# Designed miniproteins, single chains, continued (4), part 56

Each design is a single chain, and the fold is of that chain. pLDDT is the mean over its residues in the fold that is shown.

## One batch from the design tools (miniprotein)

Design m13924
Fold by ESMFold2-Fast:
Structure m13924 (fold): chain A 79 residues (1-79)
Amino acid sequence: LKVFISLVGDEEKTKEALELIIKKAEEMGVKIISAKHTGGSGIIELEVESLELARKFSKEVAEIADKLGVEVMVQIIRK
């Protein structure tokens, strides 16, 4: 499964959110395909082996974004 994450907010907060999300992906065994940060925008593309892991990871991402006041959109893309 492919997971696409978009972040929008203050530049510093969006950068911190991106870094925390990358660390969480590594902790959870989620494969990072690409990560980009430009100004107040962050985009992360990931590959996960299961829908269950994708949902758990998406919840963690939403919690990180909420704590930092960053807007987040998470999309789980089926094959």
Scores: mean pLDDT 84

Design m13925
Fold by ESMFold2-Fast:
Structure m13925 (fold): chain A 100 residues (1-100)
Amino acid sequence: SLKEIAEETVKRVLEEVGGLENIDPEILQLAENYAKKAGVPEEVREAFVLKIAAALQGRPITLTTEFKILLIARDVAESDEFAEEFLKTPIEVLRATLAP
């Protein structure tokens, strides 16, 4: 199920970044705000937020990057198929996608 994929994604991202303490809380809050604004379902929201925040670690956040986050959040909210593909996308690929 999408919920199981999301829960597994949370675990994998946390392992990849070495724990939540290695994620900038300001980027985490930014991703959370866009997820809520776009209507990302609660069951997928934590995985979405963590994955976006992990991809943006050590990078300047531009208005173009914020716009891309909002568009991805909307697609995740509107399509279970897109949500599944997003959750399966490697952090490095997502990082390239979010670049200006």
Scores: mean pLDDT 87

Design m13926
Fold by ESMFold2-Fast:
Structure m13926 (fold): chain A 92 residues (1-92)
Amino acid sequence: SDEERKKEMERSIKNSKEMLDQIISTFKSQNDQDSLSRMEKQRKQFEELVKKAKEYLKQGKIKEATHEVIHAEAIATLSVMLHTSLLKEKPL
């Protein structure tokens, strides 16, 4: 149902935001200014995609909103992969 799809999108947005916030906090604690700058740019792109998704939801365009949320989730996922690759004490 559309209501279930909206709830799943809201959960995805929340989880992705929490993930980005954790990565940003980690780079701040490591005093890694280059990685922090890169993550701030990715967060801005994430926020723009979330804004588009919410606008589509207001218009009842569930499919279009879903595509924007998938793009936002991809940014969060790529940020996790970058954090994992740059973890100096435990490279993965």
Scores: mean pLDDT 80

Design m13927
Fold by ESMFold2-Fast:
Structure m13927 (fold): chain A 82 residues (1-82)
Amino acid sequence: MEEKKKEIEELRERLKEAIRSGNEEELEEIARESEEKAKELEKEGDKELALEFDIIAGLARIAVGVLRIIKRNEERREEEER
C-alpha cells in the first residue's frame, strides 16, 4: 500500500511537469500507465487506490485535450494574422 502511494505521488509530479512543459507524449504515457495500474488494482479489490490512478489518468487525458485546443487556437490565429 505505501509503495503504491509513492507511485501515485511520483505520477502526480510527472503529470505536473508534463503539463508545465506541454509534453503531449509524456501525458499520453502517464494516462496509459495510470489506466493499466487502476485496472490491476480494481481486479485486486483495491478500489480506493484504483480511483487515485483513474483520477491521474483522467487529468492527463484532459491535459492532452487542452493542449490540442491551444494548438488549434494558435493555428487559427496564425491564419487570421496572415
Scores: mean pLDDT 79

Design m13928
Fold by ESMFold2-Fast:
Formats: structure tokens, sequence, C-alpha cells
Structure m13928 (fold): chain A 79 residues (1-79)
């Protein structure tokens, strides 16, 4: 399971600096528009965007892993 986490981080680090900056800025702006104040809610939004990008690139196993992390986060927030 940790190996897939490393793959996600490696993918993020492999993005050209300009694309990484644009992606993070878009996620920040989206979180602000939705009124997401908690780090947890903002983290879930970021993970959802990463999962969508993995699906678009055909990396279905990594997309599924990120989706599982999102579901676990939602269950913790449900308490």
Amino acid sequence: MLEKEEEVLAWLESLPEEERRAFLEEMRARAEKLGLKSAEDRGLLLLEAIAELFRKEGKLELAKFVEEVIELGKEELKK
C-alpha cells in the first residue's frame, strides 16, 4: 500500500514546475470558492482531483487507491 503512496508523490514531483504550480493554484482557488476551511476537506478535494487525473491518464490502479483514501477520509469525518 505504501508503494502506491510513493507513486502518487513521485507523479506530483515529476510534473513540470509550471504545471504543478497551476494545478495547486487551481485546487486552492476551488477550495476557497467551495468555502472549505479545514485541512481535511481541502485534502479530500485535492485527492479527488488527483484521482480524476489518474483516470484520464489511464492509471486506473492509482486512481482506485486514491479513491479508497478519499472514502477512508470521509468515514473519519462521519464520526
Scores: mean pLDDT 72

Design m13929
Fold by ESMFold2-Fast:
Parts: structure tokens; sequence; C-alpha cells
Structure m13929 (fold): chain A 76 residues (1-76)
């Protein structure tokens, strides 16, 4: 799955709203997303991204989803 620059911008803005200071720039976020994709695989990664984009108005849900990202990166 190819993530558009617009989707990365939306994800980065959601991260800054829920977890300020995590992934200091979009480049660091892109690297984290690539690592998560390697760990989860394409299908599970796509589901996670779709859930984040569909839940960006729900602060608590976004915090939960980004904590999942952190855990995946820690386990890698």
Amino acid sequence: MEISEEEIEEIFNAVQATMPGKWKDKEELRKALEKVKEVLGEEEFKKLIDEILNSRHDLHKLQELFRKFEKVLEEA
C-alpha cells in the first residue's frame, strides 16, 4: 500500500494533537510507518492506517491507535 503525502500530513497532525512531540517531523513519522508496515505486513498495516484516518476526530481512539504504533516499533 502506498501512503499519499496528504495522508501522512493528516496522520502527523493527528499525532501532534494527541501525542505532542512524538516523531518530530513527517520524515521521522514516514520511517516509523515503514517499520510498522514491515512488522505487521501490508494488509494489517492498511487496516491500521484506515482506522487512524477514520478515527481522527476521536482523541481517545487516536491515542490508543498511536500507542499500538509505539508497541509495534518497540517489538521490532
Scores: mean pLDDT 74

Design m13930
Fold by ESMFold2-Fast:
Structure m13930 (fold): chain A 95 residues (1-95)
Amino acid sequence: MEEKRREALELAEEAAERLKELLGTTSPVSKEEIRKIFEELAEFYERLYEETGDPRFKELAERVRELGERILEEPGPEPVLKSLEELLEAARELL
């Protein structure tokens, strides 16, 4: 993989790990905290698109934003993890 593609995949994996840790805690996790992680990831992919012109980064940013919006609609932690797995698979296929 090219350096920027590897970095994009690594950030998706880090976001997945952080979300799993948050959902595994006994502390109440706000949907806003989860949303922020997705927003930061989407903004990173938008920056990669601006720097490279590669439409795959634009597609990833759009998917990440859609997943962040769905999290606010669905109350359970399991749908969040499922969506994140789907994102990681998409990132691996696109990158």
Scores: mean pLDDT 71

Design m13931
Fold by ESMFold2-Fast:
Structure m13931 (fold): chain A 79 residues (1-79)
Amino acid sequence: SHMEEAEKYAIEGLKYFAQKDWEGAVKAFEKAVELASPEEGPRLAMYIDLALHEAEKYKYPVPEEVRKRLEELRERALA
């Protein structure tokens, strides 16, 4: 289903983000947002929020451009 596939990519995004693979994380979240229906958007936004929260908690050296792209994806998921 769309939800199962979108969630799979969101989880991969979290995994890449934890590994500090910023490009992999952004691409995975982009795919998740592409696959999600409008009803699934808020849930995808929560996964992106989890990544950003984990980065703050563990002081990940996230490039500003990556943070901006994740925030844009969050907004797109909620649109």
Scores: mean pLDDT 83

Design m13932
Fold by ESMFold2-Fast:
Structure m13932 (fold): chain A 90 residues (1-90)
Amino acid sequence: SSLEKIINKLLEQLKKLLEAGDWEGAEAVISRIFGVIKTAAEIPGEDKEYLIKLLKEASREIVKLLQDAGAHDLAARVKLEAEELIDVIK
């Protein structure tokens, strides 16, 4: 299965965890999403521009979900972590 399909499944899991109030589970899934993209960026010959696009799209959706759930501090941290990971992938 494609990387995008994996990320989309993790985003759906994140939505369900936030709806259930499972903050520990939500934080673990966010870490998994960033970890999957970071691991893909370490593969020789991988399209870094495509990975940066996926990371921007995923982090934007995560930030929106967290803000909608009232987790403003975690949303700010996720935005910063995504920006730092983009700089590492470049």
Scores: mean pLDDT 86

Design m13933
Fold by ESMFold2-Fast:
Formats: structure tokens, C-alpha cells, sequence
Structure m13933 (fold): chain A 55 residues (1-55)
């Protein structure tokens, strides 16, 4: 299934948090929820990161 623009943008935010703060995917997803109110399962977070990296 092609990645949506939303998945790519969410993946970018997670990747940026991971890169800047040295966090794992689950930790970055938790921070994304706290800062932006975006609640993702670990599987959704992983798919969003993959979508961003393939964009």
C-alpha cells in the first residue's frame, strides 16, 4: 500500500525526535503523543518511519 502524506509527516517527526534526543522508536512515539497529541501503536510508528525513509 502506498504511504499517505500523513504517514510520511508523522514518520519525519518521530525520526527527528529519535535523531535529536537519541531515543528508540517507542520512546519517540510516546514523546510525539505528549508534544503533538498523536497517539500511535508501535506498529503504526514503525510504518510511519518506513514511509518517511522511502519518500
Amino acid sequence: RPATEEEIEIGRLIFEIMALEGLSVPQAAKKLKEKYGIDLTPEEAARAIDAFLRS
Scores: mean pLDDT 78

Design m13934
Fold by ESMFold2-Fast:
Structure m13934 (fold): chain A 93 residues (1-93)
Amino acid sequence: SSIPKEVLEAEVEVGVAQIEYAVAVALYKSGKMSKEELIETLRETARRLEEVIERLERLVKENPDDEAAREALRLARELLERVKEEIRRLEEE
């Protein structure tokens, strides 16, 4: 089955955001990144995820039967919620 190029590009962007999130948190926990730098990094990650979610929501609306687009949207939303929760937790420390 061929996945549309726009869905593949969104999947790559979500994967990159997930790696960036994991690396930033690891650097913070190891004392190599400040709390302020982590919060700024996570805010930028959240902004990019919100952009990719808007693109995926449009793609799902245009083709509701596209399972790959729906799955990418679900994963992007789950990652965004994790990033937002981490920001909230850090700001409450």
Scores: mean pLDDT 88

Design m13935
Fold by ESMFold2-Fast:
Structure m13935 (fold): chain A 76 residues (1-76)
Amino acid sequence: SNAENAAKSGEAAAKAGAAGDATAAAVGRYQMSLEGEKAGNKEAAEYGKKGADAGQAGDSVTAARYGELASKAGRE
């Protein structure tokens, strides 16, 4: 579903950001925003974005946490 895709993109963006891959993190944020908007799942989109932002800032712990929250919101 679009909500699940948003959650997965958010997780991927968070992981990429934590690994220092700013380009992959940015692409994941964009994809997450599109899928979240289409699904109407604002919560998954917001958590995915927060995870990507934390990952880009080098906060891998916060990035992983928000990635998991995005995944949960997209699947539930």
Scores: mean pLDDT 65

Design m13936
Fold by ESMFold2-Fast:
Structure m13936 (fold): chain A 130 residues (1-130)
Amino acid sequence: MLATEEDAPRILELFKEELENPPSEEEIREAIRKGQVLILRNERGELIAAAIVEIKDGVATVRAMAVAREYQRRGVGTRLVNAVVEWAREQGAKRVELYVPRSAVPLYKGLGFEELPEERDGLVRMVLEL
């Protein structure tokens, strides 16, 4: 599901709680306007996860991703990654790329991602060919 402008304050709150270097509200709003923000909601309609995904030259790059703390380790992150992959495929992307902590590498390998030797800021580059 794509975020709307009304979701921007809640996405900002989630990213500020879960990310060390969260995007600004203006960066989030710009990504929403470009149709580049995917979200998940719970049964009550509350936003529980969000991802910002940029597509350039056939590559979908995950720029930010967070799951609300009470929903962590419950498979919501896997559901969000799968939603990103399906959305990227629908947009005609040829691959999905993200940077993850070394501790997360086995999880992403389980989802079909391959580890590349390139690292940025201590994060491992992972890729999935579509």
Scores: mean pLDDT 84

Design m13937
Fold by ESMFold2-Fast:
Parts: sequence; structure tokens; C-alpha cells
Structure m13937 (fold): chain A 60 residues (1-60)
Amino acid sequence: ALPLPALDEEQIREDLLVGRYALLKAKNHTEAAELYRQARADPELRKEMVAEAEKLGPLS
């Protein structure tokens, strides 16, 4: 969950890509949730996940 009531479109896009990456790489939803939490804690890891998710296919 994001702390701000108003969400930045770029941050929403990154969150969607991180979630997509986690779902594709994790064996189950629990592993996906942990991967997402790691991305929130580590901005470098988040950037890697976003980049990899974009390579797997755009959101469009």
C-alpha cells in the first residue's frame, strides 16, 4: 500500500510491473507478495524488476 492518497501515474506503472514480474517469477501468491515487499524496500531491486517486466511485455 502507498502512503499517499493521490497516486503518481509513474509509481502506479512501476507497482503494476513489479507485481507482474512477481506473479510470473513466483510459484505462488505468497512468494509474489514477498518479492513485491522486497521491491518496496530496495529501490535498486525495484528498478531491476521493472526493467525485466518491461522486457517480458508492455502493459498495453
Scores: mean pLDDT 71

Design m13938
Fold by ESMFold2-Fast:
Structure m13938 (fold): chain A 71 residues (1-71)
Amino acid sequence: SALEEEVRALLREATADPSLSLEVRLHLWGALQALQSEDLEAARRNLEAALALLPPDHPLVPRIRAIIERL
């Protein structure tokens, strides 16, 4: 799905960013797995958890918020 592709892109970009914690990447991976299982509640929880760990000015913040709004 388009949401799965967008979350996979976020995970790839987070993996390439050395300033981001492993915990951010684990939550993005958890969101991807939840979307693949059509568990929208688990996907939302994982995306919100990743969002809480990001600096508020990080470029991934508005992209994660946009995905959450589409769930």
Scores: mean pLDDT 87

Design m13939
Fold by ESMFold2-Fast:
Structure m13939 (fold): chain A 108 residues (1-108)
Amino acid sequence: GEVEVRTEEITVKRGETVTVTVTNTRDVPVTVAVLVTAKDKEGKVLDVDYKLGTLAPGESLTLTFTYTGDEEEVTVVVEVVVGTGAKGVAAAIGLVLRAAGDEIELEL
């Protein structure tokens, strides 16, 4: 299946809230995953959150993230994965979490 990935980076301070909103602007339903990774200045992963959904045309999915760890300032990497089905999106998230060094088995 076809998978599209979009990436954005935001610098935030500890206790600041990041709101990520993804809107389906296509004429067809899409399955999306939003992955948020908080990294230090060296690129070490400090925190991770994610949200999955199927969006009808014009529908939105919102993920809210707040960094509460020991670093005063972190880089929040937002990755949006758009797939042709839930299984393709789940596989993409599993790959990203493994690359971040987390021992997480993702069973949907």
Scores: mean pLDDT 72

Design m13940
Fold by ESMFold2-Fast:
Structure m13940 (fold): chain A 96 residues (1-96)
Amino acid sequence: KEETIELLKEALELLSRADAAVAAGNMREAARLLREAARKAEEAAKISGSKLLERVAKNLRELAEEVEAGKISPLEAQMEIGVAQIAVAVELVVLK
């Protein structure tokens, strides 16, 4: 429980930094941060058994690839990051 909470807090910080990187046009940095956030969400999913976090991790990995390839607009990337932030925040409340 405590370990999962710390992983999700780290994921939220990484997602916030990824959003800022997208807003600044730093797409390589954004992709790197999204992959780190995906790793934290995946570890949290393995510990908690959360299917929601498993899907979040998969979606963040796919988003990182699209951002790095320039196949997604900054606005669409920020919207997807926002969805992931909401999902992670919901899991934090549930695990409390």
Scores: mean pLDDT 87

Design m13941
Fold by ESMFold2-Fast:
Structure m13941 (fold): chain A 80 residues (1-80)
Amino acid sequence: GSLEEEREELRKRIREEMDELIERLLAIDDSEETKEVAEVLRKATELAIESPDMEELGELVIQLARDYIAKKEEQLRKQA
């Protein structure tokens, strides 16, 4: 495919992955604080996909979201 088709596929995958992670995060904690974090993650994702370094920045933003979710899950486990 063309380079533009490859970039669009990557943008789609990054957005879909982040949407799934945000859905998981809000299922774990629906507080106003967590909703604000979800909004920050969405904005960071849009900045990453508009970057020339979209692949690297997209991976970084997705990893940060995964790390945040993991810490949130661990905190809830310790409270149970």
Scores: mean pLDDT 84

Design m13942
Fold by ESMFold2-Fast:
Structure m13942 (fold): chain A 62 residues (1-62)
Amino acid sequence: GAAFTRGLLMREGGLSEAQADEVVAAILAGASPAEVAALLRRHGVPVSPENAARLRELLLSS
């Protein structure tokens, strides 16, 4: 769910609440794994497209 994914991004990624909300909103709007990975890298989180895909699945499978 969105709350769980937001919490994960804040705790593991070190994102602010606003940055985590931006990532969650992008995924719900249909952002690709590559776009999610690029957004996370912009916020200082070095993530592969494969890990971004797992994050998308985690949010969307709830």
Scores: mean pLDDT 79

Design m13943
Fold by ESMFold2-Fast:
Structure m13943 (fold): chain A 57 residues (1-57)
Amino acid sequence: SSEPPLVLPHSRLPDRDFPPLPVPLDSPEAQRWGAERGDRLLREWERDQRERERRRR
């Protein structure tokens, strides 16, 4: 099919509720996936905070 992909204008809210892991939680893969997600969220949050503080002063 040649249909254009659907893109959401904002996808922050759905990200608040982490999607279910594609692999069993007991597996190291789940651990890696969770760690990566958490690291990314933390980084973005930190960046946002820093920018706000920097803009303020």
Scores: mean pLDDT 59

Design m13944
Fold by ESMFold2-Fast:
Structure m13944 (fold): chain A 62 residues (1-62)
Amino acid sequence: SMMKEFEEQIKRQRAQLDKFEALTKEQLEKGIISPKVAENQLNGIEVSRKLLDLERERFLKG
């Protein structure tokens, strides 16, 4: 099913964004990256989440 494959792809991409967010927060806590770098990375993750939601909406609409 194209729908099942698509939902599994979306789930995998969401999981990768969750891992990247967790890594960014860990790197900030350890002082590996600056607060400004962390802010920029987290903003990029938020944009990627919104684009993923839009991709899902577009697929469902046709």
Scores: mean pLDDT 88

Design m13945
Fold by ESMFold2-Fast:
Structure m13945 (fold): chain A 82 residues (1-82)
Amino acid sequence: GILHLNIRKDGKLIGSIEAEVDVKSETATIKNIHVSDDFPNKEELRNLAKQQGPQIVTDSMRRRLSQDQTSDRLSKALEEGL
């Protein structure tokens, strides 16, 4: 299935990703990344999302976290990388 995750900074939506998830194998593949026009370094955010996204989604699946909790973890990890 496809999971849609929002990337937020200070409560503002700055981007989103689509992750293809396989629940049986507990794997995630990042398919699409959108970055808001209001964000000044779009390429850095895209690169961090590609690098960190699969691990965050996979770890969240192992922990049985909600989509919102996964979005929050993704947002925090990307904010720390920026």
Scores: mean pLDDT 79

Design m13946
Fold by ESMFold2-Fast:
Structure m13946 (fold): chain A 93 residues (1-93)
Amino acid sequence: SELIKKAEEELKKAVEYLEKGDFNTAAQHALRAAQLALEAAKKGYSLETIPVARRALDIAEKALSKDPNNQYAKEAIEVAREAIKVAREILKK
């Protein structure tokens, strides 16, 4: 899936910026990955979505722990959790 490939690319960038101490940019890339994962879940790529959304969630939580007021990190956590929820509900069918 092209959406999952793009989400993986965003996760790679998020990790790079997190390692550099740029928590705001890392959170923005984690948010994009989470948004792409949510879109993929809604389009039926639910099995592929869960690992990607979990990684986005982990990166966003790490960014938030370093920058507790980061709005992008907070939004990325919410979107990643929604992506996991949507994917799990589709897999129950």
Scores: mean pLDDT 89

Design m13947
Fold by ESMFold2-Fast:
Structure m13947 (fold): chain A 74 residues (1-74)
Amino acid sequence: DEGQKIIEEYYQEGLEAGLTLDEEELQAKIEEFRKRQEELFRRLAELGLPLQQAHFLLPEAFEKGAREGAEKKA
């Protein structure tokens, strides 16, 4: 499903960030992603995804990936 693909994509971006960035840089990226949350919701709305579901999925997916990547790096 389209929503699942988007979630997976952001999770993979988080994993890559966690593996390549230092802890300080990773936290900055997570915060930047949260600030862009409004733009991401607008993009999902254009794809017909329910915004009520999206506001839990995107930040969680990226942040989860980032933390798991950092754990693998450490």
Scores: mean pLDDT 69

Design m13948
Fold by ESMFold2-Fast:
Structure m13948 (fold): chain A 94 residues (1-94)
Amino acid sequence: MLTHEEVEARLAEIEKLEDVEEAARRLFELARQLFDDGRTATGLYVVIQAVALLQQAGRLDLAAELLREVLERYGHRMSPEQREELERYLAQLE
């Protein structure tokens, strides 16, 4: 399990990456670990950061693919409101 300090350290290291796609994939990996640890709210926050990073880079296709994967794998661990929020983000990725 990741501590709050370890999550912050991981986020700081990912922020240093120049490859946006690599940074986003590392954020989705971190979110996956957080979901597996039952830290759903923190995992959701990290997913939203990864989506925002890909949107800024114009990688809407990759953002949609990774968001869809998260919903398929971890949607059952989310509240209905959390799922609806991610589905709204997915709908905005054209």
Scores: mean pLDDT 80

Design m13949
Fold by ESMFold2-Fast:
Order: sequence, then structure tokens, then C-alpha cells
Structure m13949 (fold): chain A 71 residues (1-71)
Amino acid sequence: SLSPVEKLVVEREAAELGLPASLSAEEKRDLMRRVRELLKQGDEEGAREELLRHGLSEEQAEAIIRKLKEA
């Protein structure tokens, strides 16, 4: 499980990226890691699908992918 400090950091990062508040801190962390890993592999479509599966719109998913690619 996440420490209280890790949970606060994850929640802030997720809010800045536009991830839904309905996800737990652990789900947000795992989703962000999965999306980053897919982007690292060049699988932008897989990254988009992962975000959409978690309830984001296509526009939100594209914005998040752009931010993560530039990080």
C-alpha cells in the first residue's frame, strides 16, 4: 500500500493530469505507470485505450498523453 505522503503526491499529480477522482490513489499510480510504459514502447494507441477504459474522454486521454510524452 501507499504511504500517506505517497498518496498525497499521487493524488496531486493525478489531479494535475486530469485523472478522475473516482480512482483510488493506487489505481491512479498504476494507471500513470502503465500509460508511461506504453508510451515508452511507442504504443500511443494502447496508452489511449488504457485511459479510455478508466472513464476518460478521448480529448482528456490525448491531453494526458501529450503531457506525459513531454515529461
Scores: mean pLDDT 81

Design m13950
Fold by ESMFold2-Fast:
Structure m13950 (fold): chain A 109 residues (1-109)
Amino acid sequence: SAEELAKKLLKLVEELGGEEARKRLREALDALAKQSSGFRKNLEGKPLEEQVLILSEWALNVLGVPEEEFLELWRKVLTGELKPEELLRELVRKSVERGVEELKRAVLK
C-alpha cells in the first residue's frame, strides 16, 4: 500500500543519516515541484510526511512502479548516488518499462 511505502521511505531517510538524508529528501521534493506544475500544486504547503504519501500513491497507483524499485531509486537519491533532479526521469522511465512489459503480455503473450 502507498501508506506502507511512505512509512518505509521515511524509515529509510532516518536510517541513512538523518539530517543529510532529510536535506536530500527536501531537495528531491523541491526538484519535482520545479519540474512539474502538477507536483508543485499537490505538494505545496503540505507537511513532509503528507508529501511523501502523495508521491508514494502517485508512484504505485499512477506509474505502477514496484515498491522495491521505488525504494531503490530513493536510496540512491538519499545517499547522493542519484541527483535529486534525476528522480522524476528515472520514475517515468521505470513506468514506461513496465508499460512495455504489460503490452508484451497483452499482445505477444
Scores: mean pLDDT 79

Design m13951
Fold by ESMFold2-Fast:
Structure m13951 (fold): chain A 89 residues (1-89)
Amino acid sequence: ALSPEEAATLRAGLAAVAAAIAASTDPAQVKLYLGLFLAEAREVLSPEAAARVEAVVRDALTRIDQGAAPADVAATFQTALEAVIAEAS
């Protein structure tokens, strides 16, 4: 299980990434931010929790490829990952 400090760090990182995604106009840069968050999450999460994060990232990438607004992708991504972090804590 995540410590409270690890969970707080991941939530802060998630909020920063979500804000960067929402502000982005370049789909390639949005994909880069998603990939960077997944890499950071894998360092602190169990393999099972990291697999759940990977599924959320994959869904977000699919939505971006389908032309979803970056702000909507960011909001959905943040909500889904906050749930994963809570379950892992």
Scores: mean pLDDT 79

Design m13952
Fold by ESMFold2-Fast:
Structure m13952 (fold): chain A 77 residues (1-77)
Amino acid sequence: LSNQGLDYANLAHKALVDGDEESALKYARKAAELALKSSSIDTLDQLRTTALVARDLGFDEVAEEIEELVEKVKKEG
């Protein structure tokens, strides 16, 4: 569908709240791939929010990887 990147970013957020770090990272990576192709600001904003939530929950490694994905999309997209 037309905004799969945003859907994956929302799935990453849900996985993170559920404590599923592996699924959160898988979905975040997929969201970043789709954002790179579509230049979707909504997907990037959701990924930034997800990274902030990860830090608040103490998942610092997840937050760092998502932050790196966001910066990569900004530079390449």
Scores: mean pLDDT 78

Design m13953
Fold by ESMFold2-Fast:
Structure m13953 (fold): chain A 98 residues (1-98)
Amino acid sequence: ERERRVEVLRRIAELMIEAVKADKAGKKEEAEKKWKEAVKLAEEAGLSSREQRVVQLAVALRTELKEPELAEELLENPDDEEIVERAEELAREYAESL
């Protein structure tokens, strides 16, 4: 049960990460395709607000903050408040540095 949900969140995050990387590389059509696939999977999976936030944080951790290990821990443990709070704190510190 938990393993299946983690796999769904991981797939959605990977598609969003690929979309962000494609967009940064100027591959607009590829980025749009990957984003559309991610949105479709998220809607079909019925993501909660927490799960949506967890996916957003994981994408930011991998694409902007260079924290791939924390991103993976977050996706594996979406209900772990300590991991979520740590990811939120890093994202906030990064945003404040801009």
Scores: mean pLDDT 82

Design m13954
Fold by ESMFold2-Fast:
Structure m13954 (fold): chain A 94 residues (1-94)
Amino acid sequence: SDAERLAALQAAAELLAEIVAELERRGAPQSLIDYFREGLEAYRRLVEERRVSDRELASAAASLRIMADILRAYGWDDFAARLEALAARLEALL
């Protein structure tokens, strides 16, 4: 249970790191880069501290869906779909 929760949060952190790198490569607005970098740091902290309560997972899933909506508004549909899949994975663990 906790191992599956940690694996899902780790996968989210890895995807967010990929998104941050791609935003930087494409010269995205600094505010957008900072927003996703803050999200990445938050997910890394959850994994490092093994913080996998229902509240934290629900909050993480909701955050990933908001991030997906932001990326979709910028035309990043593939990354948005991958964030939505991870949100669904976190929700399935509740």
Scores: mean pLDDT 89

Design m13955
Fold by ESMFold2-Fast:
Structure m13955 (fold): chain A 68 residues (1-68)
Amino acid sequence: SAVDDIREAKAVLESDPELAQRHLVRALLLAGAPPELVALMNEIGRLIRQKRYDEARALLDRMEALLR
């Protein structure tokens, strides 16, 4: 499920950020790629690239909440 992919992204965020981004993209596609989630995904991807993992985790929590 999209929620499970977000949980997996959070689990591997710092150890394997490339895998975390793959889970994030899969979650977005499973959710039907709504514009609000696309915007969050783009911001999370930018934060991961900048190694701002605490901020990326906070946005992943927000994305998980929006998938409910």
Scores: mean pLDDT 84

Design m13956
Fold by ESMFold2-Fast:
Structure m13956 (fold): chain A 110 residues (1-110)
Amino acid sequence: SEAEEKIKKLLEEMKKILEEALKKAEELVKQGDYEGAKEVILKALEESKKLLTEMGDILTENDAPLELVKKLQELNELLIEAERAVKEGDLEAALEKLRKAIEKIDEMLK
């Protein structure tokens, strides 16, 4: 359906944002720039939350399958956990949550 194709494109965009943020944040951590790494992660999480809101709106308008709604809720929970880890100063946990979010998106795109 058109709604499913739009969701797929938004998921592909979110994956790109998170993958680019993960790569950049890992490089900043290697350089000892922990504050720069936090900023990169938080910006990517903010952009990803915006895309999740757009997907939620599409699903609400199109009586979406419960399974897809549940997967988007699980993805949102991973982003919330990543933000919490950043705020607690646990960058390793934040990066791990980003990796899990990317893996979840890959599963949804299959």
Scores: mean pLDDT 88

Design m13957
Fold by ESMFold2-Fast:
Structure m13957 (fold): chain A 60 residues (1-60)
Amino acid sequence: MEEGLRLAEEGVRLALAGDAEGGFRAGAKGYILASEAGDDEMAQELGERVRAAAREAGLV
């Protein structure tokens, strides 16, 4: 789980720094790991961050 959180937060930082595609990929990986670990609170928070990064990247 710690790695999933690290990837998700790194992904959000990358998206905010202008690497929206890289940020979305890293964030999505973190969200999946959090969801599989059963950490509902973390999965929901990371899901929102991934959605924001996807919008910024124009993927949705």
Scores: mean pLDDT 66

